Designed miniproteins, single chains, continued (4). Designs and how they scored, part 106

Each design is a single chain, and the fold is of that chain. pLDDT is the mean over its residues in the fold that is shown.

## One batch from the design tools (miniprotein)

Design m15681
Fold by ESMFold2-Fast:
Structure m15681 (fold): chain A 77 residues (1-77)
Amino acid sequence: GSALETARKLAQELADAIRAGNVEEARKLTPELGKALSKVSGVEQVALVMYILAAGVDAGREEEASKLVREILKEAE
């Protein structure tokens, strides 16, 4: 699959883990998504990050989602 397909799949899995309150799965997916995002465009990185933040807000876990996004972006650099 493409780098974008991989990043999108990981972002969906992370969003699902955040919505479910599955801290173990969210922590596991965070570095993998960071690595995948390093291979996509900056616009695509922003879109997927916004998707994860939206999932966090919807689940009432916006602070946790924000912290995970910061770690993802650090890994993507």
Scores: mean pLDDT 84

Design m15682
Fold by ESMFold2-Fast:
Structure m15682 (fold): chain A 59 residues (1-59)
Amino acid sequence: MSPEREEALRHLQRAVSLASDGDEEGAQRHLQLAREAGASEQMVQATRDEAQRLLEQQR
């Protein structure tokens, strides 16, 4: 696996963790960093949908 792919996956994982904590801004930041690191649009969208679900559970 390339270093870029590992970095993208790490940002996606961090976005989910931050969303679980209710940190919407942090989650959004890491989704953007994942895109910049080369995450596919499909992966970013799936992770965004999961982050949104977690944020809604905090309410």
Scores: mean pLDDT 81

Design m15683
Fold by ESMFold2-Fast:
Parts: structure tokens; C-alpha cells; sequence
Structure m15683 (fold): chain A 63 residues (1-63)
């Protein structure tokens, strides 16, 4: 679910020691999640990408 993905993104951000590490973890998480859930609707896929982009933007803004 999108909520599950959001929680994993939050955990990745909290576990990362650097902004670069956080961004790399978020990128890997997106690729892995989309690969594991190929039958996601376009709406769900778009929302997952939006959540990931917001997280990357937040990491970059905080750096």
C-alpha cells in the first residue's frame, strides 16, 4: 500500500547517516517496491513516486 511505502521511506530517511545515503535508499526503495508490485494501478504508482519525490526534496532542503 502507499501507506506501507510511506513508512518505509520514513524509516530509510531516519536510518541514513547522510543526505546522499537517504536519497540513494529512497531511490532503491522505489525501484524495489515497484518491481515487487507490478500490478499497481497508475494512480497508486503515481502516488508512490510523489511520496518518494517529496521525501527526496525534504532531504535536499534539510541538507
Amino acid sequence: SVEEFRKRVEEAMQAAATPGEAEARIDALVRDYLAEHPDLSWEERTEILRVAQEAVDAVRAAA
Scores: mean pLDDT 81

Design m15684
Fold by ESMFold2-Fast:
Structure m15684 (fold): chain A 81 residues (1-81)
Amino acid sequence: MLEEFEREMEERAREIEARGDREAARELVREAAEFYERLGRLKEAARLRGVLELEEARERGAPEEELRALQERLRAEAAAA
């Protein structure tokens, strides 16, 4: 199950990268976060949620201070894992 999901995610990521589709990339990360949450892999899910929050903030033109705070939180979560 997990390996099959990861294979599908990798295939979709290649297609998205080829198109440069930011919205599709965010949707893919959101699906991955939900999948890890369902498996009880909360650290992986939280990290992916943090990536989504940072990318959404960048897209809406959030202030540099807010982006920096989100980046620091994401780095702290990655270091704690």
Scores: mean pLDDT 74

Design m15685
Fold by ESMFold2-Fast:
Parts: sequence; C-alpha cells; structure tokens
Structure m15685 (fold): chain A 120 residues (1-120)
Amino acid sequence: SKTEEIARKAKEILQEIAKKLEEVIKNGTSLENLRKLKEFLKEAIKELKELLSQLDLSDPKGQRLAAILENIIKQLESLILFLERAIEGKLSEEETEEELKGALEDLKEAIKLIDRFIAE
C-alpha cells in the first residue's frame, strides 16, 4: 500500500539519522560535528514532513502512521534545540554525549515501532 511504502521510506530516513548519531558519539562532539548533525537533522525532518503530508488521514492505518511520524518529528525538533544549546557552549561534553545517546535509543525504538507497523 502507499501507507506501507511511506512507512518504509520513513524507516530508511530514521536509519540514516541513527548512523549519523552513532558517528558523532564515536568520533566526538566537536562544534563542527554538532553543526553538521544539526543540518542533517533539519533535512531529515523536512523529508519526514513531506512523507507525513502524503498520508491518507481518512484511512485508520494512515492516521496511526501519521501519529507515529508526528511524534518522531517532535523528538527530532527537540534534539535540534538541544544541539543549538550545545553549539552555543551552554552544555558540557558529557551532557551533550548523554543526550545524543538517549536520542539514539529513542530513535532505535521508533525504528522498531515502524517495523511492527509494516509487519501488520
């Protein structure tokens, strides 16, 4: 279905975000790496919003996937605000790393949720 196609595309975007988060956590939370991550997340959110706009909200499956994507988008937008504070030097390296690790775990759970949705 179109809804299933959108769910698969959303999963691919989330997997790329997870890779980028893992890379920044492993390679270090330098100002350059945080700025690159922020710009990557902005583009990913734009793509997720485009997918959300294509969902059939008259279909219960479309409504459920829309709710999932809206929650994910809100989490990623919150991560951007956190990255802005880190870039401004308002957070320690340890606080920044802990938040990125938390965001990665939330993202892995979101990917699992989409996998379950696709398996229905």
Scores: mean pLDDT 90

Design m15686
Fold by ESMFold2-Fast:
Structure m15686 (fold): chain A 62 residues (1-62)
Amino acid sequence: LSRLNELEERAAEALRAGDVATLRQLADEYRHLSREAFEKGDFELSERARQLAADLIAAIAE
């Protein structure tokens, strides 16, 4: 959760700044977190991180 909170704070700042490059990098970090969580058997965190990455990409694509 602390890692997830860190990424969410950075995403909020990047969204306010309109920093699309940082938002794409954060989406990659969410995908990495999702894969790590899946490998450890934390399927709830894995799915949440995957969804957050998709939501972030969708937000900057609109």
Scores: mean pLDDT 79

Design m15687
Fold by ESMFold2-Fast:
Structure m15687 (fold): chain A 68 residues (1-68)
Amino acid sequence: SSELEELKKELEELREEAAKISPALEKVVQWYMDELERAEETMSEEELKKSMEAVIELVKQMIADEKA
């Protein structure tokens, strides 16, 4: 769906932001993205959307904490 595409785009943008801060942070974000990609094969669209939204919030907090 377009909502999942928008969430994926937001995660990609957050990964790029993390990469500008540190390689370690980028690696953590990439790990979450890889786990979500594996989960796509077994999760419903609604489950995937909730999981992606949770990861986005977690990543935003991690980026904010690194900038503090």
Scores: mean pLDDT 84

Design m15688
Fold by ESMFold2-Fast:
Structure m15688 (fold): chain A 107 residues (1-107)
Amino acid sequence: ALPTVTDEQFEKAVAFGLIMEPSLDEEQKLARLKEMLKFFTGKEISEEEVRKLLKETIEELAKILREKGVDESIIDALLSDSAKGAALIQASLSSEELTEILRELIK
């Protein structure tokens, strides 16, 4: 059964999943986010709105990572190079820690 979630919570969760994908660059993440949101929600979202959603989600994620004591070098990588940042986060954090971060992000 699918849990009842808000559109905003769902959009942030999808954005988080794509931010955590080390095989995709920023433009590939933006294109996939737009396609996934259209597929799952039926929303036609502009490139500007997709860029805003991804950037705001990255900034919220960086704040949560700082509050949890993640190394500033990893946070700086996340903010400057999306693929490299994702790879460093996944190398540094467990799946359980990533799940707790997602819970904080979508609150």
Scores: mean pLDDT 81

Design m15689
Fold by ESMFold2-Fast:
Order: C-alpha cells, then sequence, then structure tokens
Structure m15689 (fold): chain A 72 residues (1-72)
C-alpha cells in the first residue's frame, strides 16, 4: 500500500537522523527528521502513522533543544 511505502521511507529517514545525531551532526539530524515527518505527512491517518509521527516529532524536538543549548 502507499501508506506502507511511506512508513518504510520515513523509518529509513528517521534511522539516518538518529545516526547523524549519534555522530554529533545535529543540523543533519534535524534535516533528516524533518524530511521523515514530511514524508509521513503524506500518509492517510492510521494508528501506525500517528505513532511514528509522534516518535519523530519527539526526536526532532529533543535534537533542536540540544542544538539550541550548544549555540546559547
Amino acid sequence: SENQRLLEEARKLGAEGARAHMLGKLDEAIAKYQEAIAVLGQAAPSPEVEEMLAQLQTFLKRTEEQLARQKA
């Protein structure tokens, strides 16, 4: 299904974001999480989509807060 394709694409982008975050590449991590969220935003609403969206938004927020603290 289209939703399954979008979920797999978002999962891959989210994993790339997590790897960038672990390497201290916070700007790259933010970009990847934003890309994952944008892809997932094209999906029809479902429990799996909502759960992954919430997780990605949490990772994005935490990474943005970490970057803000480093630049402050």
Scores: mean pLDDT 88

Design m15690
Fold by ESMFold2-Fast:
Structure m15690 (fold): chain A 75 residues (1-75)
Amino acid sequence: SELERRRRGQRAAEEMRERMAKVSEILDKKSKEGSEKAAEAMKQYEDQGVLSSSEAMRELADSMGEAMEEILKEM
């Protein structure tokens, strides 16, 4: 019936919202971690007189890779 289809649609939408909330939480957490690690790496290598931008980019890339793996596990 149409009423049963509507209930199934609402349940599917609710599950989608929960998954999207988890994905958003993972992205926020990993973005903060990556930014902090990148800033620390830049500061450390600047103190040593080394070009630190590549090190900072590596920390961000690692953080993004971890976020993508966690997102794929939720899908």
Scores: mean pLDDT 67

Design m15691
Fold by ESMFold2-Fast:
Structure m15691 (fold): chain A 74 residues (1-74)
Amino acid sequence: SKEADARMIADLAVLGLQEGLSLEEVARLMAELARKYDVPAELVLREFRRRATERGIPEETIDALERRFREAME
């Protein structure tokens, strides 16, 4: 399902941030996976925000990554 694919992308993005990948690297990965699995950008962003918040990622980091991901999807 697109929902399950979005959750997978969100989980990988949060893991990448926790392992010290740059915002640029994580945004690129998210965009590549969203295109590969044909997942709507807004669904990926919704699941990412939810998961990142649950894992204690700072709001400033979440906002910065959402912006970079949107740019990467254009």
Scores: mean pLDDT 89

Design m15692
Fold by ESMFold2-Fast:
Structure m15692 (fold): chain A 81 residues (1-81)
Amino acid sequence: AMAEAMARIDADLERDWKANTESLLEYAEKVVKDKNTPKSKIIAVDIVLRFALALARRAGWPEEVIEKYEELIKKFDEKLK
């Protein structure tokens, strides 16, 4: 079912992104700063960041990490307007 599939992907992503959150944040900064990044890639990375933020909030990650995701999402939203 959809709910079970979402729970599974959330658990897998939470585990992987706890290990890789710094790399994800660095990658996203690079993507948003690069003026040659296609809009489709901006949209895809924005979706990933929003999912990571939701997982971070649910898992109770440090506020500093949550703020970094929020700041990046804001920059991506500016690129999409």
Scores: mean pLDDT 76

Design m15693
Fold by ESMFold2-Fast:
Structure m15693 (fold): chain A 96 residues (1-96)
Amino acid sequence: SSLQEKARERALKVMEEFADEVIRIADEDGAGWVKGGARSTLKAVKEGKYSFEEAAELVRGFADEAAKQLSPESGKRIREVADRAAEELRKLGEEV
């Protein structure tokens, strides 16, 4: 349906904004693997068959792992970015 197509487009935009913010935070810490992880997570959602809930859990899981390897301040920022993205993805799933 057109609603599912629009929800998917919005979800991909949420994922792109998530990846961009994570890359910016990781650049401050010099954590190149986190930038790679953010890009891989975005690619997996773009190319994979993930539900909105599965995409939200993927984002949260990545952020939790990344936060363990970063400064406490950067880890908190990445978790906050992931929480916003996950909430938006879950809301999109409820619209369809």
Scores: mean pLDDT 80

Design m15694
Fold by ESMFold2-Fast:
Structure m15694 (fold): chain A 90 residues (1-90)
Amino acid sequence: RRRSRRRRLRKRIRNTTVDSTMQNIDLVYQIGVQTGDQDIRNFSDIMRSQVNIYSQFGDKFSIMNINDIAQHIIDSQSSSLARFYLNQQR
């Protein structure tokens, strides 16, 4: 129940959401490669597959949710995994 009467904003938001989600998933994969964490790589692969499916169905909510998860992983997991990885390398 939100005020959104501007159709141009809705159109741009939709395209931006999909693009941003794809970029964030690519960043998650790159973080996995950089940290050498197969779990992150596997997670990014799964997320990319999910986004592709949801994008084909036009599920904006699912794509936005995945985008939020990707951002959370980049921020939270990158920080915690960077520390763990750095500590492991001594």
Scores: mean pLDDT 63

Design m15695
Fold by ESMFold2-Fast:
Structure m15695 (fold): chain A 106 residues (1-106)
Amino acid sequence: SEELQKRIEELEKEFNKLLDELSKVADPRTQALLAEIRELFDKLKETLSPEERYRVLKQLIEILKQALDSPDRERYLRYAVLRLKATLGDEEAKKQIENLEKEELS
């Protein structure tokens, strides 16, 4: 619908704004992760339905907001990269997410 397309456009603007804000406070390692997030999301946009793009954008925005508010920004950005890779079908990324979740629970 036109309403869904407008919401997706607004979320993409917020997503890019958060990436830009993170870039301003990022070291070189964090900058590399931000660049990878942009590239992975661009690849993913081509494969997703509008409803799926809305859900993925909303999830990524929440992770990036947590990264901005967290002293451990690199961890959140690595998590965002892994989630994007897993959504693209990367089985190794899925396994790494499971391992990270186990470490956080321990």
Scores: mean pLDDT 82

Design m15696
Fold by ESMFold2-Fast:
Structure m15696 (fold): chain A 92 residues (1-92)
Amino acid sequence: SVEEYKEAIRKALDFLGVEVPDELIERAAKRAHEKSVMELFKELKDVLEKIGITHPVQLVTGIELPIMKVKDELSKEEIVDIIALQVKATGV
């Protein structure tokens, strides 16, 4: 459900120490609910490549570490969208 995605995204953002508006979390959760992993991966391809993610399989292998390295270079929207994609890929 959208609510399960929201909870998982918030938990991941708390782990990263990143605060974002609830509106961005809700938007990302709705997109994660409605779109496939491959659709979201395609939409975020350029941003994911900047953090070294070039294959969908890497979404289950610790994206949080690359995000922590470049979080100051990414917008809050980009961070939340990447986290939502990872949450969806890991099967919420």
Scores: mean pLDDT 77

Design m15697
Fold by ESMFold2-Fast:
Structure m15697 (fold): chain A 80 residues (1-80)
Amino acid sequence: MEEARRAAEQARRDAELGLEAVRTGKTVEQAIGGVLLAMGALIQAELAVKKSGSEEAKEAREYAERALRESVALLREKFG
């Protein structure tokens, strides 16, 4: 449980950082970096769900999915 819990906590933080990087990024490269971080967060959250099935892991996955979706939409809005 500790590994899955830490993975869920880190996934949530990485998702927040990724979205913020897209929001504040001045170049397309910075925004792409944010999207990649958000995608990595979703992968981490999904693995945490598969290992534990905990509510915390599921919440982290849902948060990471939303953050990735917002990150991609914002990337397209700013640089598409």
Scores: mean pLDDT 83

Design m15698
Fold by ESMFold2-Fast:
Structure m15698 (fold): chain A 88 residues (1-88)
Amino acid sequence: MEAKKKEEEQRKRLQELSQKAIELSLKGDKRAIELWEELLRLLEEAGVEKEVLLLARMQLLIGKLGSEKKNEEVIKEARKLIEEMEKE
């Protein structure tokens, strides 16, 4: 991760993984949730900025909505993210 090219390649891979998660969400496949969670872990380990991490969390919430979970839980998670953005 010393070269900028490595960082760009990681971001591209994360984007492709997120698209796969969306596709699985549209199929109603529970694997979408695991894929979104893995994306968040990789983003934190890569040391991306908080703003990028928040965008990824938003995508995770959208993926969870496509799964067999209740929308109310996802809405509560979204509210928590907004509060974290305001608090720092």
Scores: mean pLDDT 66

Design m15699
Fold by ESMFold2-Fast:
Structure m15699 (fold): chain A 74 residues (1-74)
Amino acid sequence: GAEAEAAARAGRHSDETLKRVQNEAARLISEEEGVDEEEVLARIKAGDQETFHRGAALLIARRNGVPVEEVDAA
């Protein structure tokens, strides 16, 4: 039914959004720390929440044009 299609669509969008955020976070951490992007992405996929949160903070900082220290203080 329509609910099953909507749930599958929402799930696919959530998974795609998560993958995009993980990839962008890995790229930003790679640029900031000089570590290989694939290694950072592997850590995030393995459930390293600290690495993921750091990447998310960098992403927010870059989107808003503020230093990452200001994101951490908020």
Scores: mean pLDDT 69

Design m15700
Fold by ESMFold2-Fast:
Structure m15700 (fold): chain A 75 residues (1-75)
Amino acid sequence: SATEKAVEKILLEFAWEAAEKGLRLEAKVDSKTGEVEVTVTGEDLELAREFAERLERELKSVPGVTKVTVKVEKE
């Protein structure tokens, strides 16, 4: 669907940035409900939180995304 493609594009772009910044990004997507769960892990919690907040904003902008759950964890 258009929603799945948009979410995949966002997650791919953020995955490349996470790798560059030394962050680990894990995502679970339920295409039937529009729910997205993301976990951002890193040594720098401030960096991880800012990254996660930006990712959440981008995911919430996608039509058909109904819920975004974000977790930030220290490595």
Scores: mean pLDDT 86

Design m15701
Fold by ESMFold2-Fast:
Structure m15701 (fold): chain A 88 residues (1-88)
Amino acid sequence: MADELIEQARELLKEAQKVIDDLKAGNESAIEKANEVFKKMDELIKQLEAELATETDPERRQRLEDMIGELVKAKAELQKAIVEYKKK
């Protein structure tokens, strides 16, 4: 279960970076995709936090904490890109 969530997180991070790049390039169609990716990130962070709450293995807990941190950082960067795009 946790390994599947971590893989989903890696794919979502790749998708988020592409959307951020598209928004910076002024691609108007990227705004709808950005909102979709932002929602998916929020949902996945909640799922990873739920897994972390029941995880007792220190190495797996560290992997979950690291992935949650990466998603939170990427979500903040995506939010900033959306806000900057809307100002134009």
Scores: mean pLDDT 82

Design m15702
Fold by ESMFold2-Fast:
Order: C-alpha cells, then sequence, then structure tokens
Structure m15702 (fold): chain A 84 residues (1-84)
C-alpha cells in the first residue's frame, strides 16, 4: 500500500514537471489538457477516491482493479522519466 502510494506520488510529481516543460515549449492545448487529466486521475487514486475515478472514466470496475491499473501506469511513468 505505502510503496504503491509512493510510486503514484512520484509519478504525479514527474508529470507536473513535464506539464510545466510542455507549457513553456508551447505544446498543443489538447496535450496539456491530457496531462492535467492524468494527474487528476492519479491524485484521486492516491486519495482512494475510486468512485470519482469510475465516474470520470465511465468504468464499472472494482476499486482493486482500478488501483492496480493506475499503479502500473505510475510505474511506467517513473520508468520513462528514468530512461530519459
Amino acid sequence: MEEEKKVIEEAIRLLREALEELKAEGAAQAEIDAGERMIRLLELVYEERYEEVRKLLNWDVEPSELREMFVKAARETVEAREAA
């Protein structure tokens, strides 16, 4: 649990840094909006607000499955930044 929360927190931090870089470089608004949406979803998962995540995505998925999916996405985000 705590280790998964740490990975999500790190992914949120890295995505926020990437968003500021994208804004500074004049990236398309759609790309900025997509990044902001991903950060919001990760924040909701970190807070264990799974019902709000389900409503935003229109998914009828169990909280444990949602958590696993977003933890995986967070790990992939951290790995991508580490490789860069």
Scores: mean pLDDT 78

Design m15703
Fold by ESMFold2-Fast:
Structure m15703 (fold): chain A 68 residues (1-68)
Amino acid sequence: GADLAAEGAVRAMLEGKNATQAVEDASRAGTLAGDPVAAHQWAGAAIKASDQGPLVMAEAAREAARKA
């Protein structure tokens, strides 16, 4: 759950979505798919890092997924 959500969001961001929008889309998808805990932890970390750019957001998302 968490690993796939994090990788999906990072990929979407690299494909031209801004960091915040990619995080919101991934969080919504994860919640709807029935993995709300992992989605919530991942989204929280990535949102906090989104203002620092794509690389920091990607690292935050992976760390949150690893801890979830």
Scores: mean pLDDT 58

Design m15704
Fold by ESMFold2-Fast:
Structure m15704 (fold): chain A 95 residues (1-95)
Amino acid sequence: MEELRKKFAEAAGKVYRLGPDEVVELVNQIAAEVARIEKIDPELGKKALEFAVKTLEEMVRALEAGDYDRALEIARKGLEKTEQMVKEAEEKKKS
């Protein structure tokens, strides 16, 4: 978990330096959803954090290539996936 959080922070830091405000705002929303999943279900939270790290690393690669449209697409899909994982965590808690 600590290694994943460090990788997330490093990738997010790169997005904050390279990305336009719209991409940065989506990364902040992804971070909030991952934190929410971790509070509901720690096991699903770990998977959500792993997904978020991979998503941010893909966004960093797109931003470093100057492909801002691709970075935005990755960010939007990442947020959609994390929002679905929040629903899964909440439904699992009810069972």
Scores: mean pLDDT 83

Design m15705
Fold by ESMFold2-Fast:
Structure m15705 (fold): chain A 80 residues (1-80)
Amino acid sequence: SLAEKAREALENGDLSTAARYLTALVLDQIGRIIEAELRGEPVDEKTLKLLKESVDAIRYLNEGNLEQAIEELKKAAELE
């Protein structure tokens, strides 16, 4: 999963690789939201939760809280 790859990159200190996987993960969820809206369908709750975990991971990384960023990515990986 993208979340698992981002977590592995963070645990290895590879912030650039982690940022690329996090970007891909966020864009995938945004794409799913746009597709649902275009079809007049409700957005899947799993998609919204996965987006939230991904955004929370980014916020924690910006705050320098690597431990919490990894925990959010673990939650995201379980949803994938």
Scores: mean pLDDT 86

Design m15706
Fold by ESMFold2-Fast:
Structure m15706 (fold): chain A 62 residues (1-62)
Amino acid sequence: SEVEELERKLLQAVAVDRDEARVAELLGQMYELLTREKGEEEARREVEKMRAGLDALAQSLA
């Protein structure tokens, strides 16, 4: 699915590439996708949870 593809790209950007700008871009794409599927409120909650998890992962790898 598009969500799974974006999740793979997000993990690559955080864990391998260490590219914060790319992470922001991909989270924006995830928000748009989830907004179409679930609506704005649920999309916002899910993206914020993803962002927090990815930030924690990046901190653990620093």
Scores: mean pLDDT 83

Design m15707
Fold by ESMFold2-Fast:
Structure m15707 (fold): chain A 71 residues (1-71)
Amino acid sequence: SPRERVQQVLTEIVNLIEDESLSDDEKLEKIKALVDTLSESDRQTVLDAAIEHATGLGKNSLAEKLKEIRK
């Protein structure tokens, strides 16, 4: 279902954001590939949640880059 896909993508994105072995550019590439599989509305919802999560962790540079791909 779309709900299950959104939850799966959110879980994968959270893991990517928290993966300290990856650069911000590698995280963005992987996150973009995941959200590009979603509808426009689900993509925006998932990116908004990802921005909030990155900001909550103090990853402000990553959060700003996520805002750019949301546009």
Scores: mean pLDDT 87

Design m15708
Fold by ESMFold2-Fast:
Structure m15708 (fold): chain A 63 residues (1-63)
Amino acid sequence: GDMIYRRRQEADDLAREVAERYPDRDEALRALEEMTRQASQQGNGLGLLMADAGGELEVRFAK
């Protein structure tokens, strides 16, 4: 299944971009939460991608 790999890659890419913009974990998570809120208001499927990216972001800062 390349579809699952692609979604994981997209989530990791988003987490990396957020971490590069916000090197502080709390600021990075807050920025991702704001993006999730905006995506929810637009009614698109980005919410699941944002949630996956949040998990990847937490893993990146847990090391």
Scores: mean pLDDT 68

Design m15709
Fold by ESMFold2-Fast:
Structure m15709 (fold): chain A 86 residues (1-86)
Amino acid sequence: SLEEKIALVRAFLERGPLGTARDLGLSEEEFLRLLREAVRRRAEEAGLDPQEVLELAEQILAGKIRPEENPEVAEILARALEEVRR
């Protein structure tokens, strides 16, 4: 559900990119590269502009906008996180 995807993004924001990368045995740089690649592909698959979705996802990651304010982007980010985690 959308609520579950937003909850996944919020859990990721609490853990942070460094903590999440460590959980996966990756460097923060490698994790963020894989995450951005997954977001871009998922945006394309959803019929959205990959650049616009990436810019909004970066704003969510920076705490500038809330995931609930851009639910489509939050869902894409959550799916990308699930893909990178496997």
Scores: mean pLDDT 86

Design m15710
Fold by ESMFold2-Fast:
Structure m15710 (fold): chain A 80 residues (1-80)
Amino acid sequence: MKVAVIGPDAIKAMEKAIELTGGARLLEPVESQDKLLIEGIKNGAVAVKATSAEEAKRAVELAEEAGADEIIKLGGGELL
C-alpha cells in the first residue's frame, strides 16, 4: 500500500504512517525532496512535514503523481 501522511507535526505524521504501514520515511520540506517523496511513495509510505497550505498542496500533488493509494492530511487547525 502506497501512503502519504502530510501534516505540520513531523512526529505525528510519522506515527500515523507507521501505524498504517509498519514503517515510513520522514521528508521535509517538500520542495527540496520532491524526488525522494515520489520514490518513497512508490516503495511504501512517507510522512511529510508541511507547515503551510502551499507545502501541503505540493505534497498532495506529488503523492497523486506517484500513484499513492491513500493520502492523509493531518490538520493543524488554522495552519493548514
Scores: mean pLDDT 67

Design m15711
Fold by ESMFold2-Fast:
Structure m15711 (fold): chain A 63 residues (1-63)
Amino acid sequence: MEEAKKKIEELLKQLEKAETIDEAIALMSQALNLATKIKDNEERQELVSRAVKITLEVARKIA
């Protein structure tokens, strides 16, 4: 659990620095796939929500 969460946090950090929509989508997809390993439903939903929100913010900055 800790290892998956740590990897997700690193992916979200990279996602904030994404310069293209394609890169942002790829990083978001990786984070979402790792989130499936989180057994706690609330924590998983929080991480998924954060990944989507960051992706939308990156898309807004690129546009």
Scores: mean pLDDT 81

Design m15712
Fold by ESMFold2-Fast:
Structure m15712 (fold): chain A 89 residues (1-89)
Amino acid sequence: SIAEKLKKALEKHGVKVSESLLEEIAKYAEEKGVSFTDEALDYIAKLAKEEKFSEEEIKKLVLKAIDLAKLGKEDVRVHHVLLAYEELK
């Protein structure tokens, strides 16, 4: 599942998040019909650790990346995460 993959990526980079955040993100992605590349999940986790993001900031980043990928009719890729990050600065 998206929640399990995102959890693994976050744990790999030492980022802890609630199960409720993972479920909210997974539900949003499923409602939009969008999946993630493994590279995008890893980049989200790395960025969250380096920038010391709160759960709210992680949520905003990931939901924006999903919206961008949906517009392009593709899976969430690293470039969608980068664009989401720049838009939310």
Scores: mean pLDDT 87

Design m15713
Fold by ESMFold2-Fast:
Structure m15713 (fold): chain A 73 residues (1-73)
Amino acid sequence: MKLEKALSYLRAAEIAARQGDTEAAVELLNKATEIALQMSDEEKEKFINYLKELAERVPALRDALQEAIEKLK
């Protein structure tokens, strides 16, 4: 499923951000978002909820995550 692929990139982005590699984290988030743009509206809404949860856990990515949320709406 496209959702699982996007979530795999999102998990990789979280790991990169926690290691201090914000550039790699943003690149991985962009890949996840590109996949998410091709999803159904139901899967996009689920993915947006994961982005919102990640923004609360990883402050370093808040701006990039908010940009991704806006792009998916």
Scores: mean pLDDT 85

Design m15714
Fold by ESMFold2-Fast:
Order: C-alpha cells, then sequence, then structure tokens
Structure m15714 (fold): chain A 88 residues (1-88)
C-alpha cells in the first residue's frame, strides 16, 4: 500500500515540475512492479491520468485535460472502489 502511494506522489511531483518523460518512466516502473496486481496498476493509472487532467487544465489545454479525465473515469468504472488519492 505505501509503495503504491509513494509511486503516485512521485509521479504527481514530476508532473507538477513539467517533467512528463520522467513521470512516464516512473509510471512504467510502477506498472512493472505491480504486474501481478491489476488493481494496483489501475490505482497508479487512475492517479496518473487525473494528475495529467489537472496539469493540462492548469496549462489551458482543455482538450488534453478532458482526454485524460475520460481515461481516469473509464478505469474507475471498471474498478468502482478505486478513487484518485492526489489532491487537485
Amino acid sequence: DQKVVDYIKQIDALLRQGKFDEADQVVQEALAEFANNPEKQALVLINYYESLHFTYLMQGDLKKADEYHQKALNLMRKYPSLKPINTT
């Protein structure tokens, strides 16, 4: 549980710094770490997409913001108990 939270916080921090490529690398590391746990992979991705939604919203890229928000919503429909843990 703490390891998932640590990845999510690291990804969010990198996105807030505009380090998109580094954030994507950390996402790939987290997905590999949780290869046998689809719910943990989904939690990482939901938080990643919601962080991207917020990041693009702050940059004024409404089309990209909406795209990533829909990706997060689609995963939350598949895993209804999972919610973003990052604050917007």
Scores: mean pLDDT 83

Design m15715
Fold by ESMFold2-Fast:
Structure m15715 (fold): chain A 58 residues (1-58)
Amino acid sequence: REEELKKRAEELAEMSLSEQGKWLQDVIAKHGGTPEVREEVVKIAQMATELRNKKLQE
């Protein structure tokens, strides 16, 4: 869901690069290491980048 992706993207946007790595491992642990999960991770990362840029404006 978009709401779920946005929520995770906001969390990821607040994380450092190291924490983002841990987040990836957590996602794999929760949902399994399927290609589908990896594709969602990429989308979330893109959303997180956009959210980071918006947060800088605040």
Scores: mean pLDDT 69

Design m15716
Fold by ESMFold2-Fast:
Structure m15716 (fold): chain A 93 residues (1-93)
Amino acid sequence: KPSVEELLAEAQRLLEEIKSKDVVTKEDIDRFLATLERFFDAAIENKDYDAYLEGRGLANELLDIVEEKAPSLVEEVRKRVQELATRADKKIA
């Protein structure tokens, strides 16, 4: 299994890649959110609340980028982010 640090680095890398693009695709978003889900699962397993908060920050940055570059996807992404956060909140407590 990848470490929390490895998953954080991958999520950050994917977010920077998305930020560098003029056009953000659903595939880019799906890849990032899949990595974020794995990161939250690892943070929960390790009871790492600080890592969980970092993941929440990355999700918020993604939403800002999607609102600017892919506004048609913003509602779907917001819902998916809220679902991931709610699931993580229930398990990390």
Scores: mean pLDDT 82

